# Ledger of designs, part 70: designed miniproteins, single chains, continued (5)

Each design is a single chain, and the fold is of that chain. pLDDT is the mean over its residues in the fold that is shown.

## One batch from the design tools (miniprotein)

Design m18424
Fold by ESMFold2-Fast:
Structure m18424 (fold): chain A 83 residues (1-83)
Amino acid sequence: SMLELRTLMFMISASSTVFVAERMLENKKDKSLIQRQIDAARAERRRVEELRKKITDPKLQAKVDKALAEIDKRIAELEAKLA
C-alpha cells in the first residue's frame, strides 16, 4: 500500500545514514566502531524483515527483498574489515 511504501522509503533513508557513517570510518581504523556499525546494520535488517512479513503486495516484497540483500552485502563488507 501507499503507507507501506512510505515506510519502506523511510527505512531506505536510514540505510543511507549507515553508509555515510561507514565512509567516515575509512579515516579511522577502529575495530570497535566497525563492530557498532555491524550491530546497527543487523538491527536495521531485523526491522526490514519484520516489515516484509506484513507486506502482501509482490511488488513491495521485491523492493524489501532488494533492501535486505543490500543490507546483507553491507554487513559482509564490514565483517571483512574486522577479519
Scores: mean pLDDT 73

Design m18425
Fold by ESMFold2-Fast:
Structure m18425 (fold): chain A 78 residues (1-78)
Amino acid sequence: LEEKIEAILRAIEREIAREEAAGVPLDPEEVEAAKERLKAAIENITTEKEKQVFELLYEAAVTRDFEAVRKRADEAYA
């Protein structure tokens, strides 16, 4: 479990670094907000809803779509 959590966080960090290196400006506040939500959801997986959020975030991270990650996280917690 911890290895998967670390892999997801690393994938997100790599995408951020790639976008910055490519000169494509990302909204740092949105990036940090998404990162904090992912970390909080992962560290506090205790309910079915939190498990669903984790699965959605994992799928989005694998597809490397930050917009999908944020949107699905927001919908799951709405």
Scores: mean pLDDT 61

Design m18426
Fold by ESMFold2-Fast:
Structure m18426 (fold): chain A 87 residues (1-87)
Amino acid sequence: STLEEFEERVETLLEVLDQTKSEQARLAMVEDFLRGALELAKKLSEEERKRLLELVRQFIERVQSTMSPEAQARLQALLAEFEAEVA
């Protein structure tokens, strides 16, 4: 399914982020990924959008623990923007 493919992309991106030493590059990758997730959300049912939002929240939680306070604040701002558009 579309959401199963999204979950696989999340796991792949997490592996790439773990290998990426530049915090600026990690933030850029997350921003690009969330932009793609917003485009995906437009094509989903209400139930699928709720599941997508849960997956994105879990993704941000996993990423933010390895980043600076400034980057964590940026990730939380991106998540809030995503939630406002999807909810």
Scores: mean pLDDT 87

Design m18427
Fold by ESMFold2-Fast:
Structure m18427 (fold): chain A 72 residues (1-72)
Amino acid sequence: SLEDRYREAVRLVDETIALAKEIGDNDLLLEAARVGYEIDRAYDNGDVQAMDEAIRRLRELLEKARELKEKK
């Protein structure tokens, strides 16, 4: 459901922001916050496609954050 997707997206935003803060990557932090705004808009509009796209982007950002933490 869109509600289940929204809950997963919020979890991914929170995890990505926490990791971005830990590694000190402000660009990644701002990008995660931007996607957070997009998930709220997708939820309000009932846009499942936009929500799935935002979740995909968040997963990529989280993978990038984990890679950066490994290199630091």
Scores: mean pLDDT 85

Design m18428
Fold by ESMFold2-Fast:
Structure m18428 (fold): chain A 94 residues (1-94)
Amino acid sequence: HMRTLEAKTVEEAVDAAVELTLLAYQTGSAYGVLRLDGVEITVTLEREKLGDEELLRAYLQAPGNEPQLVAVVRHDLKSGEWSLVERRKYTLVP
C-alpha cells in the first residue's frame, strides 16, 4: 500500500524514512513515496534476519545520486520490541 510523506528539510526526510520503514513492516506494505521540497525521493528498505532479531535498513536516493543509508531499526523477534539503532544525516550530492 502506497503512502506519501512530504518533507521540507533533510532532517524531516530522514524522519519520514524511519516512519515509512516502521509502517512498511507493521502493515506489510513495501512501498512509500517521500518528497523533499517537491522532489520525489526513492525510499528503499532492506530486511535482514539475524537469529532472534531483524534489522531494517532504510535508504534514501534522490535522482542522479547514490542510495544513502539513513536509518537502522531493530525488531526483537522474541519480545516484539522495536528500537532505533542508527540514524544518519542525508547528504544531497550536487
Scores: mean pLDDT 69

Design m18429
Fold by ESMFold2-Fast:
Structure m18429 (fold): chain A 60 residues (1-60)
Amino acid sequence: SEVEKRVKEALSALDLDGDGTVSEAELIQAFDVDGDGTISKEEFAKALKMPDLTDEEFAA
């Protein structure tokens, strides 16, 4: 799906360890623009460049 492709590109950019895996802490730190320790749907959609991301796609 388009979301999966975007997620893979975002994960590749966030792969700070270079091991092909991104931890939840790395994802939260990269997407947590508010510094609250949680990734919001809007932050996630912005990172994927998909502002029309649905709740179902975000939850998947």
Scores: mean pLDDT 59

Design m18430
Fold by ESMFold2-Fast:
Structure m18430 (fold): chain A 78 residues (1-78)
Amino acid sequence: MSEKVEELLARAQEAVKNKDVKELEKIMEEIIKELGVEEEERELLKEGIKEGKFVVALAQVVARKEGGLDESLREKAK
């Protein structure tokens, strides 16, 4: 995981705590640029902001892009 992504995750936690939707949207766009996320992952992040689950959605997107958790989830789905 890049140090940039770790910084964005920390910023997301503070923004959720402060209910700062504008900061969460800004963090989402920076994550999309950093990780090159797909449209479905962008929608997941948007729903995370709406539901107050942004940190969880972000952690899922990061895990998928790093491949480790995505591979273990695919193995479990067999």
Scores: mean pLDDT 70

Design m18431
Fold by ESMFold2-Fast:
Structure m18431 (fold): chain A 84 residues (1-84)
Amino acid sequence: KFTIVVATLAPEDHPLLVEAVPQLAGVVTPDDRVTVAVVLDENGTPVSTVITVTSAAGEVRVFQVPGSEVLKALALERGTAIDS
């Protein structure tokens, strides 16, 4: 059984996002809307993360990365947990 935690990140969270996902360095700007969906297993361990970056122009970019404890903590502070 999995739990999904969905959060919209503030620009202040972008440094932690880039630390957890270095491939987003230089891709994300303060004007972008960033949402993360962290998939937790039955033990609460993050197994995967889906990151959606929406630019001010409305362009959508989706990144799927492995589970991250940093992104799990951030999503739990900023978002809502949904049972799947």
Scores: mean pLDDT 80

Design m18432
Fold by ESMFold2-Fast:
Structure m18432 (fold): chain A 82 residues (1-82)
Amino acid sequence: SMEEEKAREILAELRKLDAEDPEEAERRLRELAEEAKEKIEKGELSYLNIAILSFYSGVERRRGRETEYEKLTVEAVKKRLE
């Protein structure tokens, strides 16, 4: 789907940026995660929004930081799966 393609493109760009400028990559990912969070909270359970929150949660967990985004991601997946 176009959402899956868009998610793949965005995450690939973020991975490339993380290799070159980790601080800028973290900033952009955080901005994307905040936007995705707002959309999911409004009921827009798109694959793209869920993928972004999932990726951000994983990055933060690897850095030793827990976020409420993991819980939100799980809840959004459950709603999308019925």
Scores: mean pLDDT 78

Design m18433
Fold by ESMFold2-Fast:
Structure m18433 (fold): chain A 100 residues (1-100)
Amino acid sequence: SWEEEIKKAFEELKKEFPELEEEIDKAEELLKNRDFDGLIELIKKLYESGDEKKIRLAEAITSMAMLLAKEDPSVSEEERKKVEELAEELQKKIQERRKA
């Protein structure tokens, strides 16, 4: 069950990043509500913070959004494309940051 996998992943994130619990809870709410625009804004804000923990959280949330977009038939092709484009942008920026 992909829903159980996502729920478990969020619980594991709260254990790894207890200081980011509010951001994790917001991400879970946005994902459950299929608010991909709000989720993308949150992910970009976390990534742009320059905080390594927030960047790792952004990567994890993006992975969960991609899993949801793949497995949930209620997700539109437009929403799926937005998540895929975000994932590509983040991967490029992460590689550039790690190389610098």
Scores: mean pLDDT 78

Design m18434
Fold by ESMFold2-Fast:
Structure m18434 (fold): chain A 68 residues (1-68)
Amino acid sequence: MGLEVNEIMQKALDSVRAYVRGEMSRQQAIDELEKQRKRLLELNEESPSRIIESAIRSIDELIELLKK
């Protein structure tokens, strides 16, 4: 569980970093964040966890920041 969440969060953060560096468009970064969010939702449906719920909230915050 923890390792999977860590991998998902790392990919989410890498997408944000790529956008900040000009290596990825805003829309591409949002699409990747939404993809990782969907994976976290699937994990949380199988085994509900506060860690997964917190990770989903963190990705939601990143998506909102990128949309502004």
Scores: mean pLDDT 84

Design m18435
Fold by ESMFold2-Fast:
Structure m18435 (fold): chain A 60 residues (1-60)
Amino acid sequence: SLQEKVKELQELLEEYTKMLIDRIKAARAAGKSEFQESPEEMQLGKEIAEKRKEIDKLVA
């Protein structure tokens, strides 16, 4: 259902946000503005994008 997909998206976004915060903390500790995304973070980003497309198709 749409609600199930939205819940799944919210869970993925929460995990992705945690990874982003950790990356920002690591960059600041190293005196850098940013670090490149990890393979795990990139994979999660792809899953978020795919889930958003699925939701958009159901709402359109």
Scores: mean pLDDT 80

Design m18436
Fold by ESMFold2-Fast:
Structure m18436 (fold): chain A 79 residues (1-79)
Amino acid sequence: SAEKEKAIELVEEAIIRAEEKGDYELTMLLRYQLLEVRKAKNLDEAIKAVESALDVARSRGDRETAELLEEALKVLKAA
């Protein structure tokens, strides 16, 4: 769906931002969650993957990455 594609783009940008900061652990976790979003069979599965990624970003205090993931979540929930 268009919403899933937009969410993927936002998660990919979050990965780039984490990588630019040198946060290897966050980058690897976000890449794993991106694969979960890509293989999601329905919106509920995609939402759960993005929510998991958002929880990690928030626990690390990475506001920029969290904001991108919050936008991805809004896109999926608006579908």
Scores: mean pLDDT 85

Design m18437
Fold by ESMFold2-Fast:
Structure m18437 (fold): chain A 94 residues (1-94)
Amino acid sequence: SMEEELKEWLREYLEEAKRDNSLTDKSIEVIERLLAGESVEEIAEELGATPEEKERIEILAKLLPYIALAYKYYKEGNLEKAQEVEKEALAEIE
């Protein structure tokens, strides 16, 4: 599971995303539920997700640690490490 430090960075990322309107309300809801410890299966069932939507939630759940870590490096001014994390995230889903 995601480390507590990364969960805090992900929460900060979500607050920034809410201010900037850079994520949909549905994406924010899914990420908040995953942060609360809900499983992909529970989230998909409660939202009435299609199989394709559930697959997207599964991919998002896998990407959350990378999103949190890339955001951390970005906020620390370490753009090189942020880009390395983004490349690792793409390799995980390709």
Scores: mean pLDDT 84

Design m18438
Fold by ESMFold2-Fast:
Structure m18438 (fold): chain A 100 residues (1-100)
Amino acid sequence: MLPSVEELVEELNSKIEELVNKYKKGEISEQEVLDEFRAFVESLKPYLETLSLEEIKELHDKILEFIQELAEKNPELTELLNKILKIFDEVLGEVAEKLA
């Protein structure tokens, strides 16, 4: 089944929360968070490539909003969250370039 934008937002938000919580517990390093998140987003590329440019923008806006909310609640994680967002932006940029 092809995931909807809403399903992709839920999957990405869930993964970000999982990785952030593991990091806060000292279970994984910052490098492991970034590596696992990149691998996860890369695994979603086939689904991301089925989205329109408008849907990609909606997905980006929703993930940005979620990361900003997490940073407000956890100011100490702002640098890590910005690095997570950068990985997401890089992968989405590659997908958007193919659709342009």
Scores: mean pLDDT 84

Design m18439
Fold by ESMFold2-Fast:
Structure m18439 (fold): chain A 82 residues (1-82)
Amino acid sequence: SERARRLATSDKPEDKEIRKRLAELYREMLRLLEENADVKKIEEIFKEMEKLRPLSEKEREAMKKLLETIRQHYEEEKKKKE
């Protein structure tokens, strides 16, 4: 959270715009997670976030881990229905 805010603490209006867009995408991602929507939709949001600013290798690794956790949760729900 602090690292994400560092970009926004710049007085550049472009940095503030990126922060607002990232916050909107993050909120949409959380909503999709709550609705147990397709993992593909969550992956699309992560790709949109990367378009706003390139992620570091460590950030990409964290995002991949999060996506894998989401996929595992989705598979577990699917297993309960069968």
Scores: mean pLDDT 67

Design m18440
Fold by ESMFold2-Fast:
Structure m18440 (fold): chain A 90 residues (1-90)
Amino acid sequence: MQQLDQLAQQTKDYLEQAEKAAKEGNLELAQQYLQQAQQYMQQYDDLYNQVKPQLSPDQKKWVRQQSVEITGLEIRVIGEMEDYLLEKKK
């Protein structure tokens, strides 16, 4: 659980940095942070699949909550990057 918590937190931290960079119009920095977040997200998924059968119901609820938060942040980052590209093209 502590390793899953650490990976989830690192993923969210990089996604928040990517969102901030995208909102500031720094698409190169946003893309770099998004790629870092995706690497931690992959490590999180790999670890979750390994430990999933051994998790308590409360731990499974926590993992579900983290997955929802991470997915929501990733969607926001991608949306901000796309909005910036469309705005700059016009």
Scores: mean pLDDT 80

Design m18441
Fold by ESMFold2-Fast:
Structure m18441 (fold): chain A 81 residues (1-81)
Amino acid sequence: MSDAQIQRDVEVSLSRMMRSVNEIGLRVAKAKGIEEAAKLYEKAVEAADQAVEAAEAGDFAKSAELLKRANELSKKADEIM
């Protein structure tokens, strides 16, 4: 019970941090007019938001896969920037 609550809090916090990083990337890409990177960061934010929802629901496996997807999208956006 306590371990599950700690895991939930950690996974939610990590997912929210990933969202914030990609939201900053999205704003920078939009400011530079790099539409391809902006679209990738936007999808990464969506994946991170879904990861937060999965973690809050206790679906840690789904949250981890969504965070992995957000990381892959973020990396592709960074390669364009």
Scores: mean pLDDT 85

Design m18442
Fold by ESMFold2-Fast:
Order: C-alpha cells, then sequence, then structure tokens
Structure m18442 (fold): chain A 93 residues (1-93)
C-alpha cells in the first residue's frame, strides 16, 4: 500500500519538531557522517546504507534516518528528503 501523504507530512512535521528540540543530536560535517555510516555498514554486515541529512548551516548536517538500501523504509526516507529539503547520502563497501 502507498503511504498516505498526510501521514508523510505528519512525520515530516515531527522530524522538524525533534530538530528544534535537539532530539536529532549535534550537527556534523558530511565527511563525519559518511565515516559514521561506514562503521555502521561494516558492523551491520550490509552492502549499502541510504541516509537522509538535513542541512542546518553551511557544511553542517543532522541525520534524520538511515536504513539498508533494500529496506522497505528506504521509500519513506526518499519521500521525507523531498518534504524536508534534505540531502540523500549512499554509503557502500
Amino acid sequence: MVIDEAVLRAIAEEVRRALREGLLGGARTLEEIREALRRVLEEGGVDALLAVLLPVSPGQYVVVGAVAEEDPLAAVLLALAELLGGELVRVRR
């Protein structure tokens, strides 16, 4: 089933609220995030990760979510990236 657009908008608003309240963690550079994702990839035994990053200042990002590229939630992350104006990052072995 297709995820309801109203549900996606509700999730996007919740992500914006979490960002404003500092629940998404500290801002990091793209390279720091890529390095952290590579470690998760190596430890998790998956071949590729897809992550959505939200820019908070020039060169600084917070991670909204990360999943294996084949995970059904990857489609949700793609839709959230569009709604939030986020950037997509793929990390592979």
Scores: mean pLDDT 74

Design m18443
Fold by ESMFold2-Fast:
Structure m18443 (fold): chain A 83 residues (1-83)
Amino acid sequence: SEAEKKLAEMEARLKQLGQDRSVPLEEILRAELEYVKALIEVGDYETAYVNAKSLAILARNLGLFDLAEEAQKVMEEAKEKLK
């Protein structure tokens, strides 16, 4: 499916970013957010919830408040889908 293709593309991007120490941390965290959104699209709500929750906390601790708010909304979407 298109959602499964998007998830595979996001997983590949995160792997590539993890190998490049020159990439800004904010860019890595934004790629993590896109990965979490792709997990929701394929129906992996449990993994999406856990990862979004961790991302929201980390982004807040780093002062990336816009990213933290977006991650929080994705976390709440995943939580609702788990009901």
Scores: mean pLDDT 86

Design m18444
Fold by ESMFold2-Fast:
Structure m18444 (fold): chain A 72 residues (1-72)
Amino acid sequence: SLQAAIAAYQAAIAAIDADNPSLQQLLDFAQWRAAQVLAQIRANADRYGIDVDAAEAFVAAQLAQVRELVAR
């Protein structure tokens, strides 16, 4: 579900401050899942009552933060 995908993405972000070998796998999964969620949002924007542009901007900002933390 969309809510489960968002929860998984938030959990991946929360794990980024942990020094662990799966950090890159979590980032890769989060990026892939975010793309899937955005595709569903675009296809069902009216049904979900979501501002697609705002959702895309939010996801892009979150992924940029995730990439910055992983690059450290």
Scores: mean pLDDT 68

Design m18445
Fold by ESMFold2-Fast:
Structure m18445 (fold): chain A 86 residues (1-86)
Amino acid sequence: SSDDLIKKADEIKKRALEVLKQGIEKAREQGDEKMVKQLEILKGKVEELHKRAIDYAQRGDLEKAKEYIEQLEIELRVAEMRLEKI
């Protein structure tokens, strides 16, 4: 359902932003400005993908909403992998 997809997108966004916050803090402590910039770009992408997922879910385009949620899950995995590398 639309509501289930919205809830899922919100949960993934919350997790991704927490991981990115930790990664940005660690990268700053290590003076890794390149990693800070990459994680800030990824944060912006997460926020955009979440907005699109919600927008499509609210319009009843569940297929497009699922595509953006899948992309959100990919970006969460990217954030987690980058955090492990720090």
Scores: mean pLDDT 89

Design m18446
Fold by ESMFold2-Fast:
Structure m18446 (fold): chain A 64 residues (1-64)
Amino acid sequence: SLEEIREELERLQRETDRAAAETAALFADPSASKAERREAVLREAELTLQVMLKYLELKVLEKE
């Protein structure tokens, strides 16, 4: 349902915000490795893509 898709989108947005905060913290941490920072960036990018795809799904279903 549209409500289920909206709830999933809100969940993904919260997860993306958390991942962004974690990425920022790692880049502010001088003890963090390049590998840890790369992993965080990739995780944030993955979640951002999932948000975009879910948003597009919602917009297609709202069209009718």
Scores: mean pLDDT 86

Design m18447
Fold by ESMFold2-Fast:
Structure m18447 (fold): chain A 90 residues (1-90)
Amino acid sequence: MEIGELSAKIKDQIKAELAERTAGKSLDEQVQIGADIILEYSKQTSELDQEAVQTLVNNLLASKDPGVQRLLLDDAIDVVSGGIAVKKLE
């Protein structure tokens, strides 16, 4: 009904795909697959600043701390899901 509800559904979809594609993978492979999924989803809408998304992905891949990697991955998923939700409202 509202952008927030649609964004939450898209976020759940991205997280489900992430869980499926990272099953049985090492932490480093999970981070790389997460980055790939974020970039794939970011291409679904022109509302997303591709430079900002790429910066989030670069920071994720450059991080060596698993806690920081999880935070950056969640932030990137929020940004991408929000942008797709905005496009669907248009």
Scores: mean pLDDT 77

Design m18448
Fold by ESMFold2-Fast:
Structure m18448 (fold): chain A 96 residues (1-96)
Amino acid sequence: DDIRRMMDRAERIVDSLTTQMDPDTAARVRAIMRRIRDLINRTRHPEAIRLLLNTMMQVLYLVQQAVLNPEKAQELVDLAELLVDRTERRVREIEA
């Protein structure tokens, strides 16, 4: 399953990136990735899966930028959480 392989690869990238972050920020990033994984695992709707995969890629970009720019890490992780919150609301609308 391509989706499972993409998710596993994304989680490995995040695990590597979070070793370069402070523990509190790393915990927030791991929580974000768990939310995305759980939403992908629960939904059966192809449109919702595509939206969640797109959000996962955006979160990976923001986490990578947070590692490259530690002074902006908190702001970038806050943005990632906001994106996941918006995506979760959209997924609920698609599933309704």
Scores: mean pLDDT 86

Design m18449
Fold by ESMFold2-Fast:
Structure m18449 (fold): chain A 93 residues (1-93)
Amino acid sequence: ERLEQLKAELEQVEADIASYRGELADPEAVERRAKRILEQIAKELNIPLEDFTEEDYERAKELAEVVLWTAIGLLEAAKDFLRWQIEELERER
């Protein structure tokens, strides 16, 4: 049943939103994400991680927070769309 599938997808989206909000509320989790961002930049630009300054790490934390807020925003939009789809299918019963 498509309705049951959409309800399962909605539950997963709600769980993902809660997970990202939890990460955003945890300074250590944000710092880990910031370090991963810098590691990716280091790899792409062929720069040693040791060449990054404390200011670069602080900017990476700000970027990590932007990434998390963007992910939450996209998931909230997906949640609203899934709820609309469920309501439409229930109306057609």
Scores: mean pLDDT 84

Design m18450
Fold by ESMFold2-Fast:
Structure m18450 (fold): chain A 90 residues (1-90)
Amino acid sequence: KKKLLREAAVKSTSAAIIIIGEEVDGVELSESGKQGLEKMLQGIQAFLEGDYKTAAKLFREAAKLLSQDPKLSEASKLVEEAARLLEEAS
């Protein structure tokens, strides 16, 4: 359980860094990318509150939205992996 939670935290954080990196470089996110980022931030908040089931659901929703933006495909995959790890930990 503890190892799965740590791995989920690393993957979700890596996804956030990729998305924030695009914004810092002045690249505008698509509407689906913006919605995906919003869902991902909600998922991170649920994760920090210990609500792993809600976090997993929000991360799966975020991954689907992020996958619609080609430049965020890696972030989408990382968030989907984080959701799977949280479901396994629950």
Scores: mean pLDDT 83

Design m18451
Fold by ESMFold2-Fast:
Structure m18451 (fold): chain A 59 residues (1-59)
Amino acid sequence: SDLQSRLEELEKRYEELVKKLQEVMGNNSGEDMEKATAPIRKEIEKLRKEIAAVQKQLE
C-alpha cells in the first residue's frame, strides 16, 4: 500500500538524518554545534511524528 511505501521512505530519511546529526556533532563544538544541530533535530522530531501517524493508519 502507499502507506507502507511512505513508512519505508520516512524510516530511510530518519536514518540519514541521524547519521547527519552524528557527523555535524563530530565536526562542531559549543555554540556552533547547537546552531548546526538545531534544524536537524527539528526535522528528526517531525519525522518521528509522521512515522507514528503513518503507523497508526496501517492495518
Scores: mean pLDDT 81

Design m18452
Fold by ESMFold2-Fast:
Structure m18452 (fold): chain A 67 residues (1-67)
Amino acid sequence: SKEEIYEEIRKEYKEDLAKAPKTFDNYLDILGRYLRRLAEKAREAGFSTEEIVELARDLAKDFFKDF
């Protein structure tokens, strides 16, 4: 489901963040990779662009909380 894809990607995203030094550039690079992966997986699953944008917005909220 949409929720399962999002939660799996969010879990992996948070795991990669935990392994990286907390700098803006490192976190931005990681966010960019996971946004691309999210868009790819959701598109392959047949989600609409609107649905993908909503999920991407939620993932990006965590980034902006850190900086």
Scores: mean pLDDT 81

Design m18453
Fold by ESMFold2-Fast:
Structure m18453 (fold): chain A 97 residues (1-97)
Amino acid sequence: LEEKIKEAEEERERALKEKDYMTYEVSTIELINLLIKAGKYDEAVELLEERIRRYEEQVGADHPVVAHYLGRLSDALDKAGKTAESAAYRERAARAA
């Protein structure tokens, strides 16, 4: 698991340097999933929050992609024990969908 996290981080960094948007996106999603599996919820939350801000700026708060990431952020926050914050983001996901 730790080795897979390192591989995902390295691939994400390489993709960003190469401006390979698709590989950067895929590796970031994989990293988030691995962080959640490892119980590193705070790190997963930070990555999800960054991604949501970027998408809201580019496509607007009511886009399906934003709704999808708001749902993932809500799930990660709930697992981190931040239930009130999780509920707020879940409501935002419902409004964006």
Scores: mean pLDDT 75

Design m18454
Fold by ESMFold2-Fast:
Structure m18454 (fold): chain A 118 residues (1-118)
Amino acid sequence: LEHLDAALREAAEAMELIKEGAEKGDAELLEEAVEELEEAQRHAREAAREARAAGVEEAAAHLEKAAEHLEEAQRYAKEAAKAAKEGDKEAAKEYAEKAIEHISEAVAHIGEARRAWL
């Protein structure tokens, strides 16, 4: 479950970077969060391939849903970074909150995949 555990760690790191970046209006932290979310999505997709190869279709389906939510989180984190660069702290915070919601959904799906795979 190496790729699954990596996706969880990267999603958690991205969430903390988004919270700090939005609070401070720091576009650099928000851009760093996008990179962490891209890594998390890649690991979630790799874990989905491994689950499918192992015959655990339920785990693969949850990991594919997690990857979809991580992709949405990336879009919102990019919008938050853009708003922060433009000095729009309220818009940055609003987009950051949406990114966090999608990260939370991804984490929930990864948890369901872990239960289905164990």
Scores: mean pLDDT 90

Design m18455
Fold by ESMFold2-Fast:
Structure m18455 (fold): chain A 105 residues (1-105)
Amino acid sequence: VVELDKKASEYAQKAGKLWVEKPDDPEARKEIARLNLEALEYSLKAVKKRYEDGAPKEEVIRQLKILIEGLEATIAIAENAGDQETVDRARKLLEEAKKFLKELE
């Protein structure tokens, strides 16, 4: 879990730095969406692992809801940037996160 959280944090930090340095660059926007998606992929793996390791269901649900919001935002950024590959990957991850949330409710 620690390694997954670290990877998620590393990708999120790279995305944040790029947003600050190049807020109006369309190519930077594509990279930001890809970096956010990588961070969210690791975050979902970490949330699933925490649940398997006995984390409270209410905590996992809260984390999944935040992750779903992040994925919806990432899809919007990728769509605006014209990055269909990132859109498709993010939508697939969103459905996986929503399915997991439904299983916990």
Scores: mean pLDDT 83

Design m18456
Fold by ESMFold2-Fast:
Structure m18456 (fold): chain A 106 residues (1-106)
Amino acid sequence: EKAVELIREATGIAVGILEHLNATDEAEQIRKIGEEVIKEAEKNGLTPEEAVRLFLERLWKAYEEGKLTPSALAIALFALYAVAMDNKDEKALEVIREFIEEFKKK
């Protein structure tokens, strides 16, 4: 439940921002990734930390495949971080911070 809600909220924020910016293809890609991660979280009983890690892995893969721009990836990362902050989920925040540090090296 908490994992599903976190990913749904983060996905909704990122998609909303991208649609407002007319980045429709990137918004659709992030929506699809969010739905796939939610399905996996429900099927396998993922923790918020595990769901966040899976979401970040799927976002990075889409970016490497040219399906997300750097701006779309950054917006998705900010949305995920904001929801994790509001939920005071320290483990999820740690996973996001580690991913951002790795992204800065790439």
Scores: mean pLDDT 86

Design m18457
Fold by ESMFold2-Fast:
Structure m18457 (fold): chain A 62 residues (1-62)
Amino acid sequence: ASLTDLENAALKLAEEGKTDATLDELKKLLSNPADVSTVEKFLKETGKDEISIDELLELAYK
């Protein structure tokens, strides 16, 4: 996954006053399919419909 794209997505969500995002919202912000796949895997493993900004940043640092 691209570290920069995940961090940029988190920053964009914060600028819009959002705390969480759906996979469909992140597909609009992420240019790399590998980053989309990383988020999708996280959501499936946690059983969540949305990922938080903090969780996006943690995925970016892994």
Scores: mean pLDDT 78

